# Ledger of designs, part 4: designed miniproteins, single chains, continued (4)

Each design is a single chain, and the fold is of that chain. pLDDT is the mean over its residues in the fold that is shown.

## One batch from the design tools (miniprotein)

Design m12107
Fold by ESMFold2-Fast:
Formats: structure tokens, sequence, C-alpha cells
Structure m12107 (fold): chain A 84 residues (1-84)
């Protein structure tokens, strides 16, 4: 349960950075949008690494679902960053 709570907290932090990215992009601030996207990608990479290690030690379907969600989010952000 604590591991799932930590993963959810990390996902929430990344979601907040994505929201800041979206706001900056809508405001036309490409540099600020890029900074938030890069921060979100870095945080997603850290979270993915941590969750992968957690899953190697103890399989958990909730953690696996969060990992899959974060990997997809990172891929989408990397694509958006290339288009920016």
Amino acid sequence: MERVEEAIRMEAEISMLIMQYAIAKLAGDKELAKEYAEKAIEKAEEAIEKIRRMLEEAPNPELAAILASLEKTKEALEKELKEL
C-alpha cells in the first residue's frame, strides 16, 4: 500500500508539471513550455525507474498499471517536445 501511495504521489507531481506545460503552451511561451515538458519527462523517468525496481522486488498489479500509464505519458511528452 505505501509503495502504491508513493507511485500515485509521483504520478500526481508529473501531472502537475504537464498542466504547467499546457498552460505555458496555450500562453504562447514556448521556452517555458519546453522547461515544464523537460521537467515532467525527468520526473517520469525517475518514477518509472523506481516503480520498475519495486515491481522486481514484489509484483503488484496497481504498480504495473501506474508504470504503464507513466511510460505512455513520457512517450507522449517526448513527442510533444519534438513538435515544440
Scores: mean pLDDT 84

Design m12108
Fold by ESMFold2-Fast:
Parts: C-alpha cells; structure tokens; sequence
Structure m12108 (fold): chain A 55 residues (1-55)
C-alpha cells in the first residue's frame, strides 16, 4: 500500500502512491525514473538509494 511504502522507505506520500499505481498499471518505477525524481528534488539521495536497493 502507499502508506506502508511511505513509512518503510521514508517516502513522500505522493511518491509512494505513484509507485503503487505504476505497479498496478504493469509499468513499475525504473532506475531511470528514480534518478529523475532525485534530480527534480522530489526524493532525497538517501530515499533514492533505498528505492534502488529494493529493485
């Protein structure tokens, strides 16, 4: 769930929701997507690193 992802990885709720929605759509978040979110300032370097390690 988005709430569980947000708590487990210390993610903003909007990002956690987007991850769940993309997985349900059959288009899960890629390494490139995570790096783009980090560059846009929507993820901290630590949050991006945790997500990449979980792929």
Amino acid sequence: SPAELSRRYDLPPGIARAIVQRRRAGQPLTESDIKTLQTAGKLTPRQAERLLASL
Scores: mean pLDDT 76

Design m12109
Fold by ESMFold2-Fast:
Structure m12109 (fold): chain A 57 residues (1-57)
Amino acid sequence: VDPEALALAKAILAQELRDGGLAELTEVLTFQNGERLLVRATLRDGEVEIEVERLPN
């Protein structure tokens, strides 16, 4: 996975969490090379915590 593309996706997810007033957001990202990542963002004590897991093809 492109680390800059992943960083951008994390930043967008964190912003959605803050703007939406959400405590938790889970999304599956599909990249141009066919890689799939499960991304889970959680708002804890005003900070966004992001977990990333690679999904099998």
Scores: mean pLDDT 74

Design m12110
Fold by ESMFold2-Fast:
Structure m12110 (fold): chain A 82 residues (1-82)
Amino acid sequence: TKKIDELLDKYDAILNDTKKAIDNGDIDEALKKIDESGKIMRKIMEEIARQPKSVRDEYMPRYQELIDRGSELRNQLAQKLK
């Protein structure tokens, strides 16, 4: 659905911004972006959960890829805070 596509695009954009902030050493900005990504992730999960199986199956691969990327970025950020 358009709503899920827009939320996935926003999540992708925030992950890209988070990576740039980490690469630039802007830890405060990276933390803000990670918090924003968590809020959008919850909205995506809620919207997908309301869909029939066929629509969920269509979106799950992209959603899982973005979740995995978010986890990797959180791990990178955590290492910089140690």
Scores: mean pLDDT 83

Design m12111
Fold by ESMFold2-Fast:
Structure m12111 (fold): chain A 81 residues (1-81)
Amino acid sequence: SSKEKEAEKIAEESIEILERLKEMVERSSLPEERKQELLAQLEEEIQQLEEMKKNKSDPEFLRQVLRALRNMLKAMQERPL
């Protein structure tokens, strides 16, 4: 259905944002221990989104997740780590 395709697209966009956040963390001047911790957390979030995509999760919930991730990406772009 069109709603299922929308949910998949939202999940894919959310994963893309998390991959960009991983790149920003890797390029940051943060201590190595903190980088490893943040990268592990972001990877876990990617795995959760992949599972939500597979299980045809609620598109409205996925839209909320995407909104939060877009806000986080914007904040990190304005004040890089």
Scores: mean pLDDT 80

Design m12112
Fold by ESMFold2-Fast:
Structure m12112 (fold): chain A 114 residues (1-114)
Amino acid sequence: GPGTASATLTAPRSGTYIVTIEVDGPGKATLTVTVTDSSGKVLAEATLKNGQVALFELELEEGQTLTVTVTASSGTATVTVSLTPKEDLENAPAHKVFGLLVSGSVRATATVTA
């Protein structure tokens, strides 16, 4: 049957953020990713295959919590979700994929198995 996993991220300060969702796994996993706020309101949604990335721009307040829910119909994949201040990203997401260089970013990883 389908597998579901979730990860939670909290904004450390108010501002505009880029949410980056990266899928890594063996084979041909296809995943539905949904980003919701604490009330369950859907803020963003994407369908991703292994090796794909989705980017969303969100306005968040300090202490605001996002829940990222990942559903796979079959297979196993690791989903990495990062929350990065937009102002810190003026010179490309590539700087962020090295994971260590953007101040104020938060990251969560979830593994889904169906």
Scores: mean pLDDT 71

Design m12113
Fold by ESMFold2-Fast:
Structure m12113 (fold): chain A 85 residues (1-85)
Amino acid sequence: SDEEKEKILKLAVEAANLVYQGLRYLEKGDTEKAKEYFDRAKKLIEENPEYKDVIELFVEAARAIYNGDFDKAKELVEKAIEKLK
């Protein structure tokens, strides 16, 4: 349903943003704050195991964006969207 698709996308984007912020804190040497963000993303995935595949693809896309690999990020997002069809 459209409501379920919206819920999955919100969770996936939230997890992706948490991982992206964690990577930014890790770059600054703030390992404790980085761990807090990664642990929050992990908890969100563990609390939503039915959507794990979609959420993990968005998280991997966030890592690809962080590394400047926009082609890989696009491919991962397209794979996630196909899983929602």
Scores: mean pLDDT 88

Design m12114
Fold by ESMFold2-Fast:
Structure m12114 (fold): chain A 65 residues (1-65)
Amino acid sequence: MVTFKLFNVNEVQMRAMEHELLKEPGVESVEVDFEKKTMTVKFKTEETAKRVERRLLRSGVGERL
C-alpha cells in the first residue's frame, strides 16, 4: 500500500479523488483519512502508483509518504 499526504483540498474534493481513483485501472482500494488529510491506496502495479504520485505532486494536491 502507498500513503499520500494531501494538500490544498477540502473534504468534498478528497471524496471526489477517492471515487475517481477507484475507477482507475490498477487500483484495488482507497482509504481516505479526512482529519489527517491522507489517502492510502492499494495498487496492483508500481507503474500505476508512480503515475498517481506524479499527477498529485505536479498538481500540488499530494505527495507520497
Scores: mean pLDDT 83

Design m12115
Fold by ESMFold2-Fast:
Formats: C-alpha cells, sequence, structure tokens
Structure m12115 (fold): chain A 76 residues (1-76)
C-alpha cells in the first residue's frame, strides 16, 4: 500500500527529527495536535518512537511508527 508506506516514511522522519532536536520536535507535534486533534494518539506514538530512537531501540521505534502510520491510513 503506497499510502501506508508514504505515511510511515513521513512519521519516521518526524520521529527522527524529534529524537535529534526534542524542542523543535515538541513544537511541531504541538502544532500538529492543534491542527489535527483527532490524530493526537498518532502523534503520541511518534513521540514514544522518538524516545525509543534516543534509547537505541530501533525495533520498538519501528513498531510504534508502523502503528501510527496504520492509524493515519484508517482515518484517510
Amino acid sequence: DDLLKKKYEQLKKLAEDYAADPDKGQATLDMMKQMFPEDSETLDLIKQAAEKIRQGNKKEAEELIKQAAELLVKRT
């Protein structure tokens, strides 16, 4: 599914950006939650994925990003 793959890559980028710069990442997530409050669960999963990336737990981060992408696709 091209849409699922596209959403996964977008959310992976967001999680990686949050892990690299938490202040900028938090501002981006807060803005997105304000614009799309129905996606708050998806954005919380991305924040958790960023924490897993910072801990070096790539497998758990990938699972969280996949869950977030699946939620976004279901809402589209």
Scores: mean pLDDT 79

Design m12116
Fold by ESMFold2-Fast:
Structure m12116 (fold): chain A 111 residues (1-111)
Amino acid sequence: LTEEQLIKMAKELIELAKEIIKLAGRVEMSPDVRKKVLELARKAIELAEKAIEYAKQGDLEKAAELLKEAAKAVVEAGMLLLRHAKLSKEEILRVISITLRAIGIILDVEL
């Protein structure tokens, strides 16, 4: 993976995590699940921002490690939403899409 590819994937994860935060704010779920989803999405943003910093410094291995952790947090948040939130059909499809893209980033980083 190049610096440009790592930064692009990290920016994509930040946008996916922001979308999870917006969705979690408007859908019905228990307060404890909402708190966990928001915590995971914010953690993903922090880790992805750190991945961008390390990639820009030429530490591509550390950037890839942080990006993988960020993507795992997005996957966990997506799975919590699918299992515990009251989602419309369109929201279910979007959360599935977000979760699958985060899984794709994990695979891109490991390969």
Scores: mean pLDDT 91

Design m12117
Fold by ESMFold2-Fast:
Structure m12117 (fold): chain A 68 residues (1-68)
Amino acid sequence: GPAPRLPTEEDIDEIVEKEKELSRNMRDEVEKAKAEMKELLSEFDPEALKKKFEERGLKLKAELEKLQ
């Protein structure tokens, strides 16, 4: 048959409401993941992790300076 008809405004509203519910659930899961990450960071030495990230940043900066 010919191409499907474009959705009506009511169809769009129903999809938007369903997507909002899914987005809320995803947001809650993200917040839970952040809380878990904070707990993991507290279990590990935060100073050691911070130092490693800073060292990686300095190495990347040195490489970028070579490209300039």
Scores: mean pLDDT 69

Design m12118
Fold by ESMFold2-Fast:
Structure m12118 (fold): chain A 118 residues (1-118)
Amino acid sequence: MEEIEELIRLFSTDVQAYAKKIGITDPEAIALLEKLQNHNVSEIEDEELRKLIIELLQAAINDDPKKIEELVEKMIKLGYSKDLIILFLELAIITAYAYGKENALKKAQELKEKIKKE
């Protein structure tokens, strides 16, 4: 089974196992994952965070690697945790893979590795 296909399956069926697989331990990031799994983006109280998620998913679907990079830089400047940034990049990876968007997929993977090393 391809690793990305396993991640998509876990996200849909076992959000706790998904969080463990991608290395997220922050309870706030896990709670956000549960809201996203239930398609309840509107329940995210942080308006800026909600906007960033929507823009990131649009950038992934549009195969726009530059916009993905700009959104990650904005998250860092706003002081969001490393775990939240990794979660957003994983969402971009899953979305880009599902829609066959190779440029967005590659950029999201590169940024994830960079954030993990810091």
Scores: mean pLDDT 73

Design m12119
Fold by ESMFold2-Fast:
Structure m12119 (fold): chain A 68 residues (1-68)
Amino acid sequence: DAIEKYAEALATLSKQAEASAESAALAAKYSHLPAVIAEEADEEQLLEYLRLTSELLGLDLEAYLEQL
């Protein structure tokens, strides 16, 4: 589940944020995506979410979509 992997990655970034300004900025950047999805994201926003979470987690987007 991409949302679960995203939450785990975000939690890891949040822990690193105490030691790194870069990790704090990255966590803040991606923390808004779950809220956008929960607010009724359209198809374009969902595709952007999938691309960003794939980038954050280091996943191959095509392989991820095949597993859905």
Scores: mean pLDDT 58

Design m12120
Fold by ESMFold2-Fast:
Structure m12120 (fold): chain A 55 residues (1-55)
Amino acid sequence: SEEEIRKLAEELLKETGLSSPDFQAIADKLVEKFPELSRTQAMSLAGIVLHELLK
């Protein structure tokens, strides 16, 4: 859900200390947290997360 994506985005920012959201860093953290995701799936989700953070 949109709420779950937003919560995940905040957890990723807190965990990485990212001052500027980096697409590749978000994708890398998604694969780390959800190892069942492929790089392609993680990149797709990272794009959604980045879009939510930049709203």
Scores: mean pLDDT 70

Design m12121
Fold by ESMFold2-Fast:
Structure m12121 (fold): chain A 62 residues (1-62)
Amino acid sequence: MEKEKLEIAIHKAKEYIEEKDYKAAISLILNVYKIDPKIAEKVLEEVKKIDEELAKEAEKKL
């Protein structure tokens, strides 16, 4: 289901940020955007709440 995919993507992005694996976090957002831009936008909103600079870096690559 779309909701499950969104929750998994958000959880994974948060894990990468906590581990300071910013490249993996950005790659995840970019890959999700290729599959479903709306889900990627929601993931990006959650990332902005945690790390605004990382979210801006991901947006530049979209």
Scores: mean pLDDT 79

Design m12122
Fold by ESMFold2-Fast:
Structure m12122 (fold): chain A 82 residues (1-82)
Amino acid sequence: RLDALIEELRRLFSGLSPEQLAALRAALAALAARWEPRIEELEDPAAERAAVAEVVAALEPIVGAEAAALLREIAELEAAEA
């Protein structure tokens, strides 16, 4: 199931314009810079859920609601497997 969700997400991302891809890269870099010094906080499930919600909310305007929903589902599956 995780592989199928990743493939669907990849398919949606392949439809993004060069401008959307540049915005996505910039948003991901900003999110990484924000959460990398706080990565130890992600051992707390509540902090992890808050971080996932923030990432999804930041990316949704760029990638669309369908891709944002898939990102949330992938994160939930990763949390369940861990």
Scores: mean pLDDT 73

Design m12123
Fold by ESMFold2-Fast:
Parts: structure tokens; C-alpha cells; sequence
Structure m12123 (fold): chain A 57 residues (1-57)
């Protein structure tokens, strides 16, 4: 009984840790993609501004 309870507790702790790690991974991946998209959009705007500056002399 006690041994089973200890194994059950260890399993529950691992299940909780895995769920937390999976959530963190999903959040980090979403944040990373958002950052890449933001950087790409900013770079596109910078290039557009540089072209406009060149046209204005």
C-alpha cells in the first residue's frame, strides 16, 4: 500500500511536470514565431523607408 502510494505520487509529480513543460514549450514557440514575424515586418518597413529616402535624394 505505502509503496504503491509512493509510486503513484511520483507518477503524479512527473505527469504535472510534463504538463507544465509542454505548456511552457507551446508558449515559447508561439512567442518566438510572433517575434520573428515582428522582426520581418520591421525589416520590411525599414527597406521601404530606405527606398523612399533614396527617391527623395
Amino acid sequence: SSDIQKLQQQKNELDEQMAADNKKMKEQNASYIDMLLSMANQQSQIVGLEIQIRKLK
Scores: mean pLDDT 79

Design m12124
Fold by ESMFold2-Fast:
Structure m12124 (fold): chain A 68 residues (1-68)
Amino acid sequence: EEELARRAREKVHELSDAGKVGDTLEQLIERLKEAGMTDEEIEAFLKLVQRMADGGHAGAARIAAERA
């Protein structure tokens, strides 16, 4: 789970640097799927994002809020 979330985070970082992350959680999920991430990897990443949001990370909190 944590390793799958780490892979998804690395891909999100790559997409963010290229300006391809999008504005909503749904857009981010689509970009991750286009980049070859599996549903399981994306789910693990979303769980990590929620944990990071609870820890006070602004970027993760934004993604979590879009899901809510």
Scores: mean pLDDT 62

Design m12125
Fold by ESMFold2-Fast:
Parts: C-alpha cells; structure tokens; sequence
Structure m12125 (fold): chain A 107 residues (1-107)
C-alpha cells in the first residue's frame, strides 16, 4: 500500500504542477485567449482522470479524486468565460479537497 500511495502522490504532484502552469498562463493572458486556456485545462484534467482510472481502478481515494476532478470540469464547462479570480478559487478548492483525501491516506 505504501508503494501505491507514493505513486498516487507523485502523479498528483505532477498534475498540480501542470495545472499551476496553465493557471499562470490564464492569469497573464488577455480575455480573448481565456477560452483556449480553459480548453487546455479541461484536456489536462481529463487526461489525469484517465490515468487514475487505468492505474488505480479499485482505489477508493483515487475514485474520490476522480469525482472532484469531474466536478471541476463540469464547473469549467458551465462557465467558459470565468474570471481569473473565479478560476483561482475553483483551483484552490479542488486541491484543498484532493489534499484532504490524500491526508486520510497518510495519517
């Protein structure tokens, strides 16, 4: 279980880094590019969901993370013209939830 926990943590860390880069791109971009960046974010999240489903099909923590990722995508699709402040809040809430799930595995 420790090896599986470590692999999950490394994948989450890599994913968080990729989303941080895209969020920085969004915050610095002019408004007309926001939709394209949101589409990049959705694609990266969908890729991460697929990777979690392939590598951790029976893992309860991975299932909870996938549920939170799907909720995040749904919110992005509902508001494609989201403000930078709204996107930052959604990002912060997503990783707060993921952190809570991961902490339950480590404590």
Amino acid sequence: SEEKKRELLLLISEFKGKLNDLLDEYLEAPEEKHKEIVEKIIKEVEKFIAELEEKFPDDEAAKKIIEELKKFIAKLKENPNMSPEELLKLYQELFKKIGEIVTELSE
Scores: mean pLDDT 85

Design m12126
Fold by ESMFold2-Fast:
Structure m12126 (fold): chain A 63 residues (1-63)
Amino acid sequence: KELEEEYRRLVEEAQRKFAEMQSKIDEAKKNNDPNYQQLLDEASDFALEFDEKVAELYKKIKE
């Protein structure tokens, strides 16, 4: 696929994933879920993975 299409899909998937994780975090907080901290860590890890994928696309653009 073209890099532009790949980038667009990456952003759209990330936005949907963040919305899903935010919903789970909000529910866990309301229910005093013992996994609340784990959900926060997973969201943080996902954000770092997204940054890494964006950096990888930049490398492809340079070529």
Scores: mean pLDDT 77

Design m12127
Fold by ESMFold2-Fast:
Structure m12127 (fold): chain A 62 residues (1-62)
Amino acid sequence: SKLEEAKKLIEKYDEQFPKDRRTRILAAYDLIENLDLSVEEVEKLLPLTPEQRAFLESLKAR
């Protein structure tokens, strides 16, 4: 499933770049771009700030 692929992607980012929230927001961008997840689905995997959520929602509106 897309959710399973998303979890594996996050794990790979954590392994390569253990940079806390910065690595996780990059993973969130990849989840939206490559797996076409909604912002709500991404929020279930990664905590987002209001600004980060608004930015990700703007990407989906394109």
Scores: mean pLDDT 66

Design m12128
Fold by ESMFold2-Fast:
Structure m12128 (fold): chain A 56 residues (1-56)
Amino acid sequence: SRTSQLGRLGGQYSLLDSDNGNVDQGQLARAVSDGDTQRAEQLMRNSRDRRDQLLS
């Protein structure tokens, strides 16, 4: 299902987000290419939250 697929993508993002920042860029590019604006926004928000943690 779509919900299951989104869950897997979220899990993969969590596993890889500390590996390299460009991995997040790759996921974002894919979401934008697919026209999934909600997914793209989620990835951008996660990236901003990560940066805020580093600054806080």
Scores: mean pLDDT 59

Design m12129
Fold by ESMFold2-Fast:
Structure m12129 (fold): chain A 62 residues (1-62)
Amino acid sequence: SKIEELKELLKKEGFSEKEIKAALLLYTNPSLSDREIAEILGISVSTIRKIREKFAKIPGVE
């Protein structure tokens, strides 16, 4: 599936488990704000923003 392929790509690019979870939420729920994702995962908004910037550089997910 696209989700499994995306997980493999993120792992290859050095994403941590928390970063993979955040990136998957960003990909599957593009309407969610950084604040909402941060609250869902229990991490800071600044961390979500960094993950979003890192994720935007992954080929095939723009």
Scores: mean pLDDT 79

Design m12130
Fold by ESMFold2-Fast:
Structure m12130 (fold): chain A 105 residues (1-105)
Amino acid sequence: GKTIETLKRAIERIEEALKEAKELGDSLSVTVAESVLKTLKEALEIVEKGGDLKKALFDIEIALGMARIALGVKKMLGDEKGVAILDRVVDALEEAIKAIKEALK
């Protein structure tokens, strides 16, 4: 369904961001992207099994909060490459949240 496709796309976008963060040696962006990726993969499993969508939503909203804090840190440090990576992570999480919220209607 549309929610599963959106979550899979979000996972792919975060995997690309993680690869770039690793190539740059950006430890903060690596840690955040790995944590977010785990959360999205767990949320995808919940959605695929017809499980608790509210739990999946809550876990992704927590991950978004963490990613936004890390993005703020990168902006404060003037790390333009880290900002670009974490901005893509935040965008992918926001798309995932929107898809789950639409599935809950």
Scores: mean pLDDT 90

Design m12131
Fold by ESMFold2-Fast:
Structure m12131 (fold): chain A 84 residues (1-84)
Amino acid sequence: LVEELIPLVVKGQLSFDEFIKIVEKKYSDEFDPVGLTQSVSDLNRLKAYAGNGKNLATLTLDQLLELLNDTSLAEKIYQVIQSV
């Protein structure tokens, strides 16, 4: 899911608000309220710091690890950014 949506955010085709809503729906559909709360919190922090997809594309792995509590999510986002 994140791997599919981050390229759209970076390209400006999807806003952070739309991205967060899609992730929220996915965790809700999977009946994972703990994962929902943690992931949405992390993504809201990323949105507050980056502001937009162009700025997101400039973030280093160290910056992502500082912003996100989920280290696996930070590494995944960084890998996807490097692939676009």
Scores: mean pLDDT 75

Design m12132
Fold by ESMFold2-Fast:
Structure m12132 (fold): chain A 117 residues (1-117)
Amino acid sequence: SPELERIRAEAVAALRALMDKHKIPEEAKREIIELALEILDAAAARDFARVEELMRKLAEFMVENKIPVEVAEQLVALIYNAAVAVARAVFPDDEALLDRLAAVLERSARYIVEKAS
């Protein structure tokens, strides 16, 4: 879908811009982008379990690699917004999917804050 390709491209650009601004290392940038794209693919497949697993892996990766809490929270928000855009494009009016994505975002943000040194 041209719309899904646009959402993916815009998400990657926004993630890169934020990580470049905060001088995140190239290896970490690549892993975060790869996880983000896998999350978008899982959202497009309506695979709630996979979205949840990948968001947890993303949050754990960011904490382990000492991504600043403020940056990690912004990255999670960008990925969440892109996943919502994908869900709306593929599954219009699926409120249960949107609620599930919101719950995953809240858990990921909480994990990052709780592990902040």
Scores: mean pLDDT 83

Design m12133
Fold by ESMFold2-Fast:
Structure m12133 (fold): chain A 82 residues (1-82)
Amino acid sequence: KLSKEQLELAKELVEALAAGDDERTAALIEKLKKEDPELLEFLHELVNTIIQENRELLETLSEEEQKQTLLELIYKEIEKVA
């Protein structure tokens, strides 16, 4: 179970990634490394799990479709832990 602050920070990171905001994404990752490295590790593990569970599907998609699908799956899983 994530705190309200952790959930908001995770959603901000996913939103920045989806928007292609490299500056904001880098700033949020740096903030997580200093203030909440456990949340950063959780998000890293979540991404790895999604990739492993959906490997066959992802291999059938273009590079652009793979990125979009991964972002949608990550966002959906973050919402479930609210």
Scores: mean pLDDT 75

Design m12134
Fold by ESMFold2-Fast:
Parts: sequence; C-alpha cells; structure tokens
Structure m12134 (fold): chain A 58 residues (1-58)
Amino acid sequence: SSAQQQLQQAEQIREDMLLATEYDESLGSEYARLLANPEKRPEAEALREEVRAALAAA
C-alpha cells in the first residue's frame, strides 16, 4: 500500500485505541500488548474490529 494509505490506517487505529481506553483501560492495554507482537496482529485486528463495531453501535 502507499505511504498515504498506511498513514490513514495508523491514524484510524490510534483513534480506535483511544476510544477503547475511554471505556475500558484494560482494553487499551490489551490492544497495545497485541500490537507489540507481530504474531498477534490477527488478534489485535479482531479486537480493533470488535471495539470499532461496539462504538459505531453506540
């Protein structure tokens, strides 16, 4: 992907993580932990999607 697309994705991930932390500090910590491990990226993406869906429903 282009650098522009990568930047947009990173910004969206930051926003999702900040919103998750507002509602549950443990979710933000867990998300950061998963992001730190490349092997756990699918789990981090799944958590991000769950948080994003929950926030969109609110």
Scores: mean pLDDT 67

Design m12135
Fold by ESMFold2-Fast:
Structure m12135 (fold): chain A 84 residues (1-84)
Amino acid sequence: SRRERLLALTEEVLRRAFPTLPEEHREAFRRVFTGAFRTALSLLESRPEAVDAFLADLEALAGLSPVAHPLSPEEAALLAELRA
């Protein structure tokens, strides 16, 4: 659902763009981002295709791509080998 995508997007933005942000400020940023995204979605609700495209663009910008690497390429490859 769009609500679930919005919440996931907000959490991923906080995790990727602001990893060092203190917990109390994370809640404030979570509210701000969720509110801004809801407002944008409401403005686009007459065009479902535009809403989906907008969410996809935000998800890409937030680093929700399958290739997002929290580790170095060498560390990621090593963990993949250990899990295989």
Scores: mean pLDDT 63

Design m12136
Fold by ESMFold2-Fast:
Structure m12136 (fold): chain A 70 residues (1-70)
Amino acid sequence: SSDSIISNLQRSGRTQTRDDMIDQTMGMVQDHMDPDSYQRVFIVAQDMRSDSTATIDQVVQRLVSVIRSV
């Protein structure tokens, strides 16, 4: 479920590199959510990979937010 993905992001997301965190999160989204939800999260995740102005905390918050919204 989305709750397990959010829990993992909150526990370990801030201790990883941005790309590793996003890759791990997308793997979990693929395993636990439908393809339409995956596509929505994927778009946000790709934007976050290139957002040099965002802190790692903000990246975690945005990923949690989009996962909750789908």
Scores: mean pLDDT 83

Design m12137
Fold by ESMFold2-Fast:
Structure m12137 (fold): chain A 93 residues (1-93)
Amino acid sequence: MEEKRRELQRLHEELSKKSIDELLEELLATEDAEKAAAILAQLGLKVEKEKPLSEEEKKELEELARKLLNDPSLSEVERYKLLAKKIVEIYKK
């Protein structure tokens, strides 16, 4: 348990140095749900810091997250990848 927590902590430190585009590419390349979640969290933090989402954009993301959560055909990793793509799409507007 401790080794896994230290690995995730190091991952967060590594990811904090990456650009939004690099984070998206890394998330799309991973099959690990925990790594995908860590990348998604870092991506969201960077977007909020550099270009905060409007209330309408936040609502759009919440509606997408709700739809993805209720889709039994999607894995957790696939849900994170789709959410990250939407966050980057909004950021690039």
Scores: mean pLDDT 78

Design m12138
Fold by ESMFold2-Fast:
Structure m12138 (fold): chain A 55 residues (1-55)
Amino acid sequence: LDEEYQQRVLEAVDEAMAHYKELSKTKPPSDAVKEAMELLMRKLDEVDEWYEEQA
């Protein structure tokens, strides 16, 4: 569970980073960072909910 939690957190970070790279092509860096951070926070909340249900 802890290893799966860590893996899911890393995947969430990677997805947010990829999203930032894509957004940075069409948006100012400040807006791209804001949207990527919002996605990351949502993904981390989903991981935390999953972990609580599995633990």
Scores: mean pLDDT 80

Design m12139
Fold by ESMFold2-Fast:
Structure m12139 (fold): chain A 77 residues (1-77)
Amino acid sequence: SPEAEALFQQGLQLRREGRYAEAEAVFRTLLEQYPESPFVLEARHELSLTLLALGRGKEAVDVEVPLGLEDLKRAVS
């Protein structure tokens, strides 16, 4: 959990710096190494936004799946 939180914060900082490719790598690492972390849904969403910033919209959709009904409401506002 502390490691997953650190990766999540690192990914957010890299995105803030415009380092989208590095942010992608960090978020993917979180999803692969800590798949049951409470940060998984947030990391998946942030990865999706990062992929959109990189022009990789098809991959962004793939990362958001599967979404629960509540997650779908939030994602599509």
Scores: mean pLDDT 77

Design m12140
Fold by ESMFold2-Fast:
Structure m12140 (fold): chain A 65 residues (1-65)
Amino acid sequence: REELRKWIIDTLKDGGYTATDSAVDLLIDLVGDDKKKLLEALGKLKDYIGDKKTITEEDVKKVIK
């Protein structure tokens, strides 16, 4: 789980994005630990937040069921 959190954060940094710890935790709770599904969810979140560049728990709640 901790390794998965780090992977999500590192993946976001490569694209110039960040996320709050609560957003990452909620994303894992909703999507699970499948990296393919997480990449799809991250793509949707990036499209939703646009130029904001920071993913929050509220963003995850709106975009990810």
Scores: mean pLDDT 78

Design m12141
Fold by ESMFold2-Fast:
Structure m12141 (fold): chain A 62 residues (1-62)
Amino acid sequence: SNLHETLLALLRRRGFSDALIAEAEAALPTLNERQLIALGALLQSPRASDESLRAFLARMLA
């Protein structure tokens, strides 16, 4: 979807690790709308880091 494409572009542009981007890309089809919106908000934050993204994915996929 367009939202998935936008989130992947944000992940790559923010400079997250390739392994973490691959994990997020694999997770995108499993996330609901609320989780995708929350991910978008995280990725637009200037405080977003590999650690914060890893913690987010762990919470959403548990």
Scores: mean pLDDT 81

Design m12142
Fold by ESMFold2-Fast:
Structure m12142 (fold): chain A 74 residues (1-74)
Amino acid sequence: SLMDEINRLELQAMGIYMRAKEERPEIVPEVEKVLKETGKKVREAIDAGDYEKAKELMEEGIKRLEEITGIPAP
């Protein structure tokens, strides 16, 4: 389901965040900003019933996290 896919993407984002805290603490404030901005947009899409858009926003957020950190999604 789309919710299962969104939940998987959330776990991937959290995986990047946890590794950034351990491996690259200097980038954590930028990671947290991306997570906050992405989380707000995803929540707004879910509240509107647009789960496809929520998934796309999560995928965009993960790509941004990978670019910023150099850490691949698990």
Scores: mean pLDDT 87

